# Designed miniproteins, single chains, continued (3): the designs that were tried, part 87

Each design is a single chain, and the fold is of that chain. pLDDT is the mean over its residues in the fold that is shown.

## One batch from the design tools (miniprotein)

Design m11007
Fold by ESMFold2-Fast:
Structure m11007 (fold): chain A 77 residues (1-77)
Amino acid sequence: MDKIVDELVERYSKLPEEKRKEFKLELLKKMGVLENEEAIEAVANKPFDEKEMKAFIRTAIVALGEEEVKKILDKYL
């Protein structure tokens, strides 16, 4: 697994529940993969397991770049 994905997932896992939701919501909106606000909110509210979160972060890095994903996560620390 990519070292940066593992690092970002570990940092995400240390966030309070509300900040985890906000981080996922911001990534989903910036990625533009969902058109429907209800669908975006539903995905942001879903608890991700480690495998799901690693896949999500990897997809976000591909869409936005590693530096941008790190910058977004840093806002919630």
Scores: mean pLDDT 75

Design m11008
Fold by ESMFold2-Fast:
Structure m11008 (fold): chain A 85 residues (1-85)
Amino acid sequence: MYKATATFTATSSSGNKLEAVAEAYSDKDTTGTGTGYGTDPVDNETLSVRVTLGKDGTLKAVGGTLTSSTSSHDAELTSLTVEKI
């Protein structure tokens, strides 16, 4: 069995640092997708993180986006690990 962990950070329009973590799991026969979220309660901006792990721990996709009511922009990937568990 394999585990992927992706951590993203973003700074909101209010200057608050947001962090979100997504975890996905896979094995020989399965693909996993994980999601994580962080929301600034001042301006309602949401950091959304997704990681997709293919069979045998193959990283397929990783992404993070900070979204407001009017725009979205990319978040910073600060950590990505794929490990056999």
Scores: mean pLDDT 82

Design m11009
Fold by ESMFold2-Fast:
Structure m11009 (fold): chain A 100 residues (1-100)
Amino acid sequence: MEGLLRLARTVLEIDLEYATKDLDEETREKARRVAERAFERGAEVLLRGGSREEVEEAIRRTVEEEGRELGLSEEVREKVKEVVLSALDFLEAFGRAFFS
């Protein structure tokens, strides 16, 4: 399980770096911080057996609240949500294939 979470986090980091490659360093670091927190909250919901809607709401709430406080634009917040959700989709699909 820990190895699976590390792999999903690696996918998150790679996708986020690519999605934010054209942004300034400060904005990229803020986006990374928000993505990491949203991933942790989404993963917690997913691992306790929460619904897809509960996972998406946890991500949305975290990105919108934390992202706004850090001054991230709507476009950057949308990219963060997409990347986090994709990483959690990977975690769920991989977990289902190997632990079901």
Scores: mean pLDDT 82

Design m11010
Fold by ESMFold2-Fast:
Structure m11010 (fold): chain A 70 residues (1-70)
Amino acid sequence: RVRKGTVLSGSGKVGAPVEIKLEDGEVIKGTVESGDDRFAAVKDDETGKGYLVTSANGLVPGAEVIVREV
């Protein structure tokens, strides 16, 4: 399932925390496990679910992202 989101806080660096608010109001609070400036694998800290996150402008506060559950 693919959803749009906005980065609330954090960075795309491996090991860094990140918070993403999805278009349906759900918030993912996770940790970056791998990635580059456009693609990151994020693991939800609460559920342990994996997400693939894509961003044209990186994982920075206010950036629009596309989130796919793995």
Scores: mean pLDDT 79

Design m11011
Fold by ESMFold2-Fast:
Structure m11011 (fold): chain A 104 residues (1-104)
Amino acid sequence: MTILFTDPALAEVADELARRGHRVFLEVPLSLLPKVKTRYAKVIPYPGEVILLIGKGIDLVVGTRDVELAYAEYLKKYNVPFLRVDPSRPVEEIVAEIEAWLAE
């Protein structure tokens, strides 16, 4: 599956799913790029690239907040689901929630 994460707080979750064989992108603000390190997930700079990726076969978008209305309308246009997760939970629990969602 191809998964896009919109919150750099989920970097460890994104990297673990990428290690498990998913194609994973992590959206990171330019100011945080030097502080966010991933081994397997592909970091993309915000704000430009995320909209282009949604139109190119993203299966799931994962974040920690409700997306802005314009972003939600874009997800609806391309029939891309959004999953909101709590970043305070253990990485393995969030990974298990995402994989359970993908198995449905």
Scores: mean pLDDT 75

Design m11012
Fold by ESMFold2-Fast:
Structure m11012 (fold): chain A 74 residues (1-74)
Amino acid sequence: AIPLTSARMLILAERLDAEYDPTEEVGRNAIRALVEVARRFPELREEAIAALRFIAERIPSLREEAEAAIREIE
């Protein structure tokens, strides 16, 4: 079965996308959370990088921070 943690995160992301408008503040907080996840769970690094790229594409003003976060995770 798919890991419950990953499935829960996807469900929460879908609900947030449906119920509220994305903002730079929320995107920035998500970037920070993904960096923490990648640091605590190195096995999820590739998944975190993919999510960071999604944030950069949805919120272009955060592209710089997302790319910096990807470099930090390495």
Scores: mean pLDDT 69

Design m11013
Fold by ESMFold2-Fast:
Structure m11013 (fold): chain A 94 residues (1-94)
Amino acid sequence: MKLTLSVDQTVAVGEDITVTATLEEASPGDVLIEFTNLTTGERKYFGVPSQAGATVEYTTKATKPGRYTFVATLHSQDTGEVVGSETVTTEVVA
């Protein structure tokens, strides 16, 4: 399943980082999106409408300068299997 991630290329310290995941095609069943912030280890789960063009936002605080890496993983609710994954990075500046 095709997933697209977008994030601002540069974010200031103290501002919010918002990662937007877009489902490019309709899911054949119910899906759950897992966002992982690899920089902090924070993980959040969101239900996703089984519809092409559906979007989900994950927002976290830019607490320190550096490169932040995010992974979004789609899980089938029917099988529990990973059906899509994408990675995106942003630079946090002081």
Scores: mean pLDDT 81

Design m11014
Fold by ESMFold2-Fast:
Structure m11014 (fold): chain A 60 residues (1-60)
Amino acid sequence: GTISAEAERGGRAASSLDPRVGDALLRKLLEDGEVTAEDVLAIARELASPETVAAVERAV
């Protein structure tokens, strides 16, 4: 129904975040020294999808 269509809009925001883009951004932030690997890992664990945690672990 209509309510499901509105929920799907939120799902699109998550779906439009390509895992490759997330991985590239995490690497760039670590390289630039804006965040530490520990900070990124802590945030990933709080927000964690398993894929996000795995991407951060690969960067460490």
Scores: mean pLDDT 59

Design m11015
Fold by ESMFold2-Fast:
Structure m11015 (fold): chain A 84 residues (1-84)
Amino acid sequence: AAELTELLRRGLELAVEYVRAVAAGDEEKAAEIEAELRELEAEIRALADRLLAEDPEALAAALRAAEPAYRRARAEIEALLAAA
C-alpha cells in the first residue's frame, strides 16, 4: 500500500512538471519527463495489478491516501493552464 501511494504521488508531481515544461515551450524537458512518467506508469500498473489480485482493500487504501496529492496536482495544473 505505502509503496503504491508513493509511486502515485511521484507520478502526480511529474505530471505537474510535465505541464509546466510544455507551457514554457521546453520540448527537451517535456520529453525527459514523459519518459520518466512512462517508466513510472509501468511500475504503478504492475503493483496495482498485484494488489488487486492479492489485497484489493490495500489497493483501495493506497488510492484514498493519494487523493490529497491528486487534488494538489489538479489545482497546480489548472493554475498553470490559466496562466498560459
Scores: mean pLDDT 84

Design m11016
Fold by ESMFold2-Fast:
Structure m11016 (fold): chain A 60 residues (1-60)
Amino acid sequence: GLETELEEFAKELVELKLKGVSGDEIGDLAAEFAKEKGLNDDDIDLLQELAVKVLEELSS
């Protein structure tokens, strides 16, 4: 379902950030994903919350 896709994508974005990919590039990838999946503001907020949670679990 959508929540599973958001969790998988959040993990992918965090892995890219940890590999040193720029915030601009990560932002572009997130914007394209949101357009492709038809995400609303609530879905985008959830994606951000999941990304923060994954990042905190892995340590920045």
Scores: mean pLDDT 78

Design m11017
Fold by ESMFold2-Fast:
Structure m11017 (fold): chain A 74 residues (1-74)
Amino acid sequence: SLSKEERIAELIAEVVRRVQAMLDADPGSPAVRALQAEVNEAIDRAIKYVQEGKFDEALRIVEEALARLDAVAA
């Protein structure tokens, strides 16, 4: 099984991949650009919590970012 830190890193990579796929589909979209900025701020907060040893808080932030992407894709 992955450590909490490794799991968070995998989920961050998934968030980045999903946003990149959306940008590739519509690189000029202001809505996708705004979503990218929102998600990047969430990732920055998650990384900061990982650096502070607050893995459960970091995991929550990344899971919320994924749920946000799922809601936009539906």
Scores: mean pLDDT 86

Design m11018
Fold by ESMFold2-Fast:
Structure m11018 (fold): chain A 83 residues (1-83)
Amino acid sequence: SMIDDMIKQIRQLAEQAKTLLKNGDIESARQVIDEAERLLDEAIAMANQNNASKDQIGAIVMAGAEVTVLRMGVFVEEKVKEK
């Protein structure tokens, strides 16, 4: 389904962002997280418009939590470097 494909893509972007953060590529990680957040908003909108399953809703919630943690990680790294 479209929702399942979007969730899979969001998770793939989250894994890419984790790898970029580990390698110190903060700017690239930020761009990947921006794309993940955009897809997350689309997935949430589609879930609200369609009869999304409890499993799909749970997967979106978990993906959103992961993206939020990664965003906070980028914010911390950027603020440390601005000093």
Scores: mean pLDDT 85

Design m11019
Fold by ESMFold2-Fast:
Structure m11019 (fold): chain A 56 residues (1-56)
Amino acid sequence: SPLEEARALVEAATTPAARTVARAAVGEVKDSLKQGDEEGARRSVEGARRAIAALE
């Protein structure tokens, strides 16, 4: 699920910057899922992965 994927990004984060991005994504995914926006939740996870990759 997008929520589990966002949480996995937090656990995989090796820098404070990456962890901050991942934690923000967890919040965004929770808000999207609460509103029934599964596509929005998926986009938040994808955006976080892209942002974390750019930090390397």
Scores: mean pLDDT 84

Design m11020
Fold by ESMFold2-Fast:
Order: structure tokens, then C-alpha cells, then sequence
Structure m11020 (fold): chain A 89 residues (1-89)
């Protein structure tokens, strides 16, 4: 149903945001570990559907754009995440 799909999409986005926060904290200590944590959350969103994955990525990129200090690091992580998602497919 549309309601069940919307709920699943919301949960996937929350998972990705939680992983983004945790990954951003890890990125200060270990950029690779941080990127993998975020990629894992996005892969879970992709398992629900490509449209969900795209929505989560758009939200993630918007977050990166809002934070110039971390923009370069987040963009690099974004590249790594895209590669990891492609490998999972």
C-alpha cells in the first residue's frame, strides 16, 4: 500500500541520516570506516527501491551542501558510496 511504502521510505531515510551522523563522526577518525557506514545505510534504502535510494542520496547531498566545512569530505564519501551501491547491485 501507499502508506506502507511511505513508512518504509521514512524508515530508510532515518536509517541513512543516523548512519550519516555516525559516519560523519567516524570520518574525523577514519574516513574509510565512515564512508562504509553511510554506504551500508544507503544500500538498505536501495533494497527497498531505486527511487528510495535516489531520495536518500538527494537528502544526503543537500546536507553536504549545507555544510561547506565538510563539503569536500562528504562529496568524496558520496563517490565512495555510489561505487559501493553499484557493486551491491
Amino acid sequence: SAAAQAEAQQQARLDAYGALVAGHALHHEDPEAGARAIAEALARADAIGPAVRDAVLAAYQRSADASRYTADSLLKIGDQIDEEIKKRK
Scores: mean pLDDT 63

Design m11021
Fold by ESMFold2-Fast:
Structure m11021 (fold): chain A 66 residues (1-66)
Amino acid sequence: SPEKERQAAIEFTAYAIRRAGDLFDEELAMRKAGVPQAEIDKKVAEKVKENKAQLAEYKAKLDAEI
């Protein structure tokens, strides 16, 4: 239904925002700790890949409930 689709979109957006915020905070923490930029870039790339997979899984779960 349109209402379930809208609710799923809201929940997915909220989850994506939280995940992006966590990654941003972690990157800032690494910069503050003096981690070399090349190492930060590598770790961020790995976490972005993990987040993309988690977002796809969460979207699939929400879509299954529509």
Scores: mean pLDDT 84

Design m11022
Fold by ESMFold2-Fast:
Formats: structure tokens, C-alpha cells, sequence
Structure m11022 (fold): chain A 90 residues (1-90)
């Protein structure tokens, strides 16, 4: 996808725009919410990253990738207690 291509090239602002379009078309697509979280994580916006990973998990609690990404994000915030808990859920 174009969003993925922009993400892979490090153009996170454009990646966010395309993932927001995906969510506008299908707000139940947990993968688009996950990708939005990952884009904000890459920008160091851990607050927004956590919110969007949590939204992805709420739509599909079985998606292990968002649980793992949430754990990694908490580790980056120095919350190793939460990081380990969420990684174990993945």
C-alpha cells in the first residue's frame, strides 16, 4: 500500500495521512489502527501510539502484533513492568 511505502521510506507524516484514509473507509480494520500506532511510535509520539495500539486490540484482541508493539512502547517509556506483561500476552 502507499501508506506502507511511505512508512518504509521514513515519511511517517504521509504514512499517517494514508492510514487515516484507510480508517475513514473502514474504521473496523484493526491493521490500519495498528499501522497508525506504529507511525506515531516512529515519530516518538508514544502517547498517541499507545492509544492507537489499544484501539487495534479492542477491535481484535487476538492480534498478537499490537500486544507486542504496546509492550515495546511501554518499555520505551521506562514502564518495564507493563512492557513485560503486554509482551507475554502476544
Amino acid sequence: SLGQQYFDSGNYDLAIQYYRQDISLDPSNYQSWHNLGSSYNALGRYDLSIQYYQQSISLDPSNSISWRSLGITYSLLGRDDLSQQYRDLS
Scores: mean pLDDT 85

Design m11023
Fold by ESMFold2-Fast:
Structure m11023 (fold): chain A 120 residues (1-120)
Amino acid sequence: SMIEKINELLRQLHEAAVAGDDARVEALLREIEKLLREMKFSDNEIALLLGEMYIQAELARAIAEKGEDDLEALIEALERGARKALEIARRLKAEEAKERLEKEVREALEELRKLKKEKE
């Protein structure tokens, strides 16, 4: 089933992210995009889902390398993932997904920066 294939690709994506294998992360995300298109998802839905997956992959790598308490590493990872997510939204001309991703990223960055200040 397509759902089982996507779930398997998501497991592989997490493993590649934790291993720091950027080339595999990008290849897996391209395969996921292809499957989402075959399933007739809209460009806005694809942009939002892939954007969130890029953000989660960058965060998973940062947690694996630095631990959950390295807020500076998490902020940098979120900023990297956000840049990739917004590049996808621009490529797909997915304005609604772009606006939603920009809002969610701003809110998440504000919260992480607040937590960092409280721990300093």
Scores: mean pLDDT 86

Design m11024
Fold by ESMFold2-Fast:
Structure m11024 (fold): chain A 60 residues (1-60)
Amino acid sequence: TPGEAAVDAELASRLAEIKSEEQKMLDEGKPFEEIVKWSNEKEHEALTEYAARRRALAAA
């Protein structure tokens, strides 16, 4: 459905942004451990929101 496509596109966009920020942090010389922790937290947030939105669409 159009709603599912929009939610899927939003997740893809958010994951791409996380990847871009990881590269910026690496270029800035941030500690690898901090980058990994930040990335894991942001990906978990994105996936949690994605799952909730997909569930809401299935219920509509």
Scores: mean pLDDT 83

Design m11025
Fold by ESMFold2-Fast:
Structure m11025 (fold): chain A 60 residues (1-60)
Amino acid sequence: GRGGALAAARAGGAAAASGAWDAEKNGHDPQTSAEYARRAGEAAGEPEGAEAAVRGSLDD
């Protein structure tokens, strides 16, 4: 539902940001950092919603 999708997007976005930051800190390139962010978001929330939220944030 709409509330669930928003909650998943928020959780996925936070996890994705954390994953991207950690990957960059370890010297990964932006493309590799984006992949880590996507996987972290997928693990944290609704897989489809989290993936869409990560892509939206990266495209922003």
Scores: mean pLDDT 57

Design m11026
Fold by ESMFold2-Fast:
Formats: C-alpha cells, sequence, structure tokens
Structure m11026 (fold): chain A 69 residues (1-69)
C-alpha cells in the first residue's frame, strides 16, 4: 500500500531493521531476513545509508504482502 510505504520512508534505519526481523520471524523466513539485514549493514559501512534504507523498505513491503496473502 502506498500509505504504508510513506510510513516506512519516515522510519529510521534502526526502526526498519526491527520491523524487518519482526516480519521475517512471523513468516518463518528468518534466514532471508538476516541476509537482507547483513546487506543493509554492509551499505551503512560503505556510507551508503540511502541504499541501506531503500533495501530495508523494499524487503519489508514484500514480507508484508506475503503476510497479508
Amino acid sequence: LKAFEEKLRNMTIEELKKELLRLADQLKLVTRGTAVLLRAIGYEFDGKTDLAKELLIKEIKELYELLLS
């Protein structure tokens, strides 16, 4: 949902990480969630915080769509 994406964009990277792990656990996709988390941390270490945030938002949206189906 577009409104949900806007809410995610207003979240901090730390809030997005928590939401990703919460959804991944709920869906039993913990390995996938952890892999995306590590990639986001890699982007942060490279100073690419915008890419880290976009990666987290994209994955959270996909996991939320799976949860709602």
Scores: mean pLDDT 84

Design m11027
Fold by ESMFold2-Fast:
Structure m11027 (fold): chain A 80 residues (1-80)
Amino acid sequence: SPLVEQLLAEARRTLEDAERILKYLKENKPSGFELIVARLHVMALDATVLAAEKMGAPQEEVDELRTRVDKLRKELSELE
């Protein structure tokens, strides 16, 4: 459906933005506040991916996005 396609496109864009922010945080000394904001961003991504899955998005695309979000979450936790 067009709504699922739009939701997946927005999830990918948001994920790419989050990955770019994480790269910045790795190269700079992050504040506790910046780490909290990054965690909230990851939580929003989890919700978006779950919504896409519930709306019938292809499982392969959902699994890809979840893998990338999990990697992002793990790398973010390693900055603490």
Scores: mean pLDDT 82

Design m11028
Fold by ESMFold2-Fast:
Structure m11028 (fold): chain A 83 residues (1-83)
Amino acid sequence: MLYQQLDSNISNQLNSSFNQSQSTNLIGGFNNTVNQLTQDGQNSGSSNAVLSAINQQQSDFNSLLSQLLSQQQQLQNQLLSQL
């Protein structure tokens, strides 16, 4: 439950801060991965499997954030080139 609230909050922030189309595509892929990892961890019933699923989910999220940050850096470089 708490994790689902964080997921929703992140989705809202991405949609408001970035281009809708791109944000929606990235969030869609992220949510699909999150749901699969969470379900697999829950189905196993072991704490180790749940922890592993959470760690992989965090890794996927970090990759998504790195891509978004890279795109923001490109925008900043474009602005600097116009100065």
Scores: mean pLDDT 59

Design m11029
Fold by ESMFold2-Fast:
Structure m11029 (fold): chain A 103 residues (1-103)
Amino acid sequence: TLKNDRPPVDLPPEIEKLVDDVLSGKTSPKQAAETIVAANLSDAQLDALYWKLYDAATKSSKNVEKVLAFLEELSKVAKEKGNTKLAVDAKYLRKFLSNLFGL
């Protein structure tokens, strides 16, 4: 019942495009991280962001280094802005992916 009553949790379109722009090299990881931290995403939207980054890293080895660089900058910017949960979550996802790919 609860699952049927819950709307799909989607990443905001502007943030989804920003992640795509980081992975394509159209924007720097630092600029994207600053925008995401400033957007003050909900926990559910952050979970959607983490799933998109995990999906990107697992679909192509060419994306792995870009995803890791982005998560590192996201963790640093979040810590500087006092968003400790985002900083910790981004750091853990980066460590998980780094270990998964033997880096």
Scores: mean pLDDT 80

Design m11030
Fold by ESMFold2-Fast:
Structure m11030 (fold): chain A 73 residues (1-73)
Amino acid sequence: PVWYVEVIVEHKGVRRSTGFVPAEFPSLEAAKRHLTNLALGLLRLGNLDPEKAELSFEIDEERRRLRVTARVE
């Protein structure tokens, strides 16, 4: 099923978002795994340490929306 997924990166009070992007996943767990990997990749691309990141998820199963926020500090 199609999920609408968003990654937010927060660092030193600055928030950057991908916006909600549609992507097809076989399950919610597959979507969460993909979003985790994407968030960690975006941190590395932004020269931020993924090991120092705190990840939090917000899930709306009825609307098939999934958000991860990666906060560094």
Scores: mean pLDDT 84

Design m11031
Fold by ESMFold2-Fast:
Structure m11031 (fold): chain A 79 residues (1-79)
Amino acid sequence: MEELDLRGLPENQALAEAAKFLRETQAKEVKIIIDNDENADRLIAQITQMAELEGYKLVSVKRIEGEKPRVELTFEKVE
């Protein structure tokens, strides 16, 4: 599994990094981490659309609170 941490990035930069990662990865399973903030739902929708374009499906969304609040998105390659 490959992992990409997008926390702390502006929305436009996070989306650009996610798009690059999804185009370049050969992994069957990938995890993308974003901030658990007011922009999270919009980023989830946009990253999921990018992932689907690259042949991945969203399999889980985990919202984590505490010292390192985040949303973890797990995608698997469709065969």
Scores: mean pLDDT 83

Design m11032
Fold by ESMFold2-Fast:
Structure m11032 (fold): chain A 69 residues (1-69)
Amino acid sequence: MENALKRILEKYGDEEIVEMLKKLSEEAQKRAREANKLPDDRETAIRAVADILRFIGDGLDEIFKKMKE
């Protein structure tokens, strides 16, 4: 992911979008690590993953709105 973000910055010069993508990636990874600490069953694990995926989707929607400016 870091290599792809650098390529977007170098080729398209979109520093704000790159920073937003980087922050979204870092927060998603943090949430994934916290989800791995949950001490329970398959349903809890699946729900935690679904919550992270929804968070990523919401963050991407914000980034795409910013791109239209």
Scores: mean pLDDT 74

Design m11033
Fold by ESMFold2-Fast:
Structure m11033 (fold): chain A 75 residues (1-75)
Amino acid sequence: MEKVEELLKEVEKLSLEEAKELLAKLKEEEEKAKAEFEELKAAGKLTPEEVAKYEEMLEIYEKIREILEKKLASE
């Protein structure tokens, strides 16, 4: 979680323009990651450990997106 905490702090320090660009890119990556996860999970190709890792990564994307959306909503 250390690198995630550092990343979240960096996201909070972004300018509004940088936050807007990152949010657009993050939404695309999040959608792609969710689609890939659903396919692999449905195929039964993931171990429980891999499932947990994907869920953790998607949760990180969600947290970053929330910070960016809140920052942009404050304008």
Scores: mean pLDDT 77

Design m11034
Fold by ESMFold2-Fast:
Structure m11034 (fold): chain A 74 residues (1-74)
Amino acid sequence: SEEEERNARIEAEFRQLLVDTVRRLHAAKTPEEKRAILEDTLGRLRQLLEEVTDPHLKRMLEVAIEQLEAEIAA
């Protein structure tokens, strides 16, 4: 179904986003660069959360958002 295809795309994008974010954070040289990476990732996760309908994937996105918000606030 279109919904199943959407959730599969969101899951793939979520996994890739986490991998890319870890890679970008490892390459980052300043606290300002790290903060910008985290804020960019947070924005993209929030966009994915608006489209997701799978409850398990939704919970995973919510947890990731909460963790990043806490990291940015620190």
Scores: mean pLDDT 89

Design m11035
Fold by ESMFold2-Fast:
Structure m11035 (fold): chain A 79 residues (1-79)
Amino acid sequence: MRTRVVHRGHGQTEVGGQTFDIETEIREGDDGVYEVTVKVKSKNNISEQLSGRADTLEDARELLGRMSVLAVNQLLDKI
């Protein structure tokens, strides 16, 4: 499937004294649906990746925020 990148982000967050690297991407599909991807990596080299879909860019941005929190929490359960 061919998609167009409409957002890329890279940042860090701290939770419970742990630093996480967060990579984010939103891609627009040829069907007009947006694919949201979040990858979180801890300093222990353990990573978690989540993907989701949204019908609008605004919904995709909101989903991105929710998925980022969820990915960090899922990774915390592994370390």
Scores: mean pLDDT 79

Design m11036
Fold by ESMFold2-Fast:
Structure m11036 (fold): chain A 73 residues (1-73)
Amino acid sequence: DLDRQVAELAELLGVDPAENTPEEILARARERLGAVSAALRAAGDDPTGLPFPPEAARLATLLGRAEQLLAEQ
């Protein structure tokens, strides 16, 4: 269910799903995930030792599912 995945993404991003389109929520999720990835790479010369934040992992999973569901519409 796209609406459910979008609602969970909006909750993680701190935005209201009723005030944003699914495309806007997905775009914000991509931007947030990209920023997290860039910050992890910038944190040191060996990023393989850095823990991936649980919220970022969940964001990536929900974004992938929502993009698949949106593409099927």
Scores: mean pLDDT 67

Design m11037
Fold by ESMFold2-Fast:
Structure m11037 (fold): chain A 68 residues (1-68)
Amino acid sequence: MEELEKFIDEYIEKHKDELTEGERKIVRSRAYYEAERLVKQGMPLEEAKKRVLETIDKDIEELKKRRE
């Protein structure tokens, strides 16, 4: 889990200029929740990383649309 959390954190950090602090918190929490869910379902960490990145990208797009 720590490796996944670190990976998620670094990816979100690259998008910090696109999101407010509160929005980053929401995206991060959701990404952590999905990562844990996928790992609990038996998904390998490498596959979970790919799925979580796709989820983060969609969440960022949704937050931007909701703001505008």
Scores: mean pLDDT 79

Design m11038
Fold by ESMFold2-Fast:
Structure m11038 (fold): chain A 60 residues (1-60)
Amino acid sequence: MEEIEKAKERLEKLKAQGDKAIENTRKQFPDRPDIVKALEEARQISLEFYEKKIEKLKKK
């Protein structure tokens, strides 16, 4: 049960830090929009994966 709450808190923190990381990447690699796009895709996959992980914890 407590693991679910910790997972939710981590997810929220990851969302905020993800936005900052993407902005930093744009600044550091202005000539590499492919990297930025890859990070955005990876972030979406991670968020969806984390949601499924939380659901799995609830079903345990």
Scores: mean pLDDT 76

Design m11039
Fold by ESMFold2-Fast:
Structure m11039 (fold): chain A 78 residues (1-78)
Amino acid sequence: SLMVDGGGKKRDGTEKFFKNLSAREAIEKALEAAGTEKGGFIASGKDGTSDGVVGTVEEGVEAAEKAKADKVGVGAAK
């Protein structure tokens, strides 16, 4: 329902690949899914008009923001 063709297919592939996926590949897949969930329905990289560059930017922003926010968040609480 929430997921359709694209989303559903990726999830379906994950379920199958989960048995034959390495930790590295699982992490890369999580990053891709995280980017999509964050605002990836258009990829919150650039107003959603330039998909060509958003691909690389999304990956960089996702990794940096996730690691930074997660670390900064718990660091502040400490």
Scores: mean pLDDT 43

Design m11040
Fold by ESMFold2-Fast:
Structure m11040 (fold): chain A 77 residues (1-77)
Amino acid sequence: DPRLEADVLLALSIIQMTVSILAAERAGKEDLAKKVREFMDEVIPRLEQAAAAGDLDTARALHEEVRKKSREVDKEI
């Protein structure tokens, strides 16, 4: 079910970005936490739209961007 798979990717993306924000905040990197929030505010509405449409290809691409952002945060903390 492409819609269910897209919903899972949306949920995982929200969890991953939230963890990255909390990690940046706990590291005392307020500017980094702000950048991750700004990225989340841009990417999550796009992922919600893809999930609602059952657009699994777009959901996968956006989740890859989320994973890349999480790796960038890990390098900074």
Scores: mean pLDDT 89

Design m11041
Fold by ESMFold2-Fast:
Structure m11041 (fold): chain A 65 residues (1-65)
Amino acid sequence: MLKADSKGTREQVTHDVGLALRVIGISIDYRLQGKEEKAKELEELLKKNDMEGMEKEVERERERQ
């Protein structure tokens, strides 16, 4: 449900935190598999708060499930 005082802003903060946690988990999984370069790519997304990049990685991991 959309809150009226600031469209998208507070919803984006909540969504951003959720995405960051998922990306952290995926990065750890890649390191455990010895895929260090993939883990570093995810770390760059986290450092830049690249929301679209994070969404892509979460979608990819979801497809692996």
Scores: mean pLDDT 70

Design m11042
Fold by ESMFold2-Fast:
Structure m11042 (fold): chain A 69 residues (1-69)
Amino acid sequence: EKVQRIGQSMRLASQLVQSQKDGDFDKSNALGKQLSSGDMKESLQYASQLSGDDTSKLLQDVLALSEKL
């Protein structure tokens, strides 16, 4: 349940970072809003708590990026 949501959040986070690098504003905005939704935001926060230092930082950076969209 939570583990599946964490995996999905990490996938969406990777796609968000990639779409920002590609300059795909529409895709970035859609992914950012999806990640900012309650369930996904909570799952991403949980992922940061369960991960090692490098992964936790990456997940926090992605969460901050999604909140700006």
Scores: mean pLDDT 66

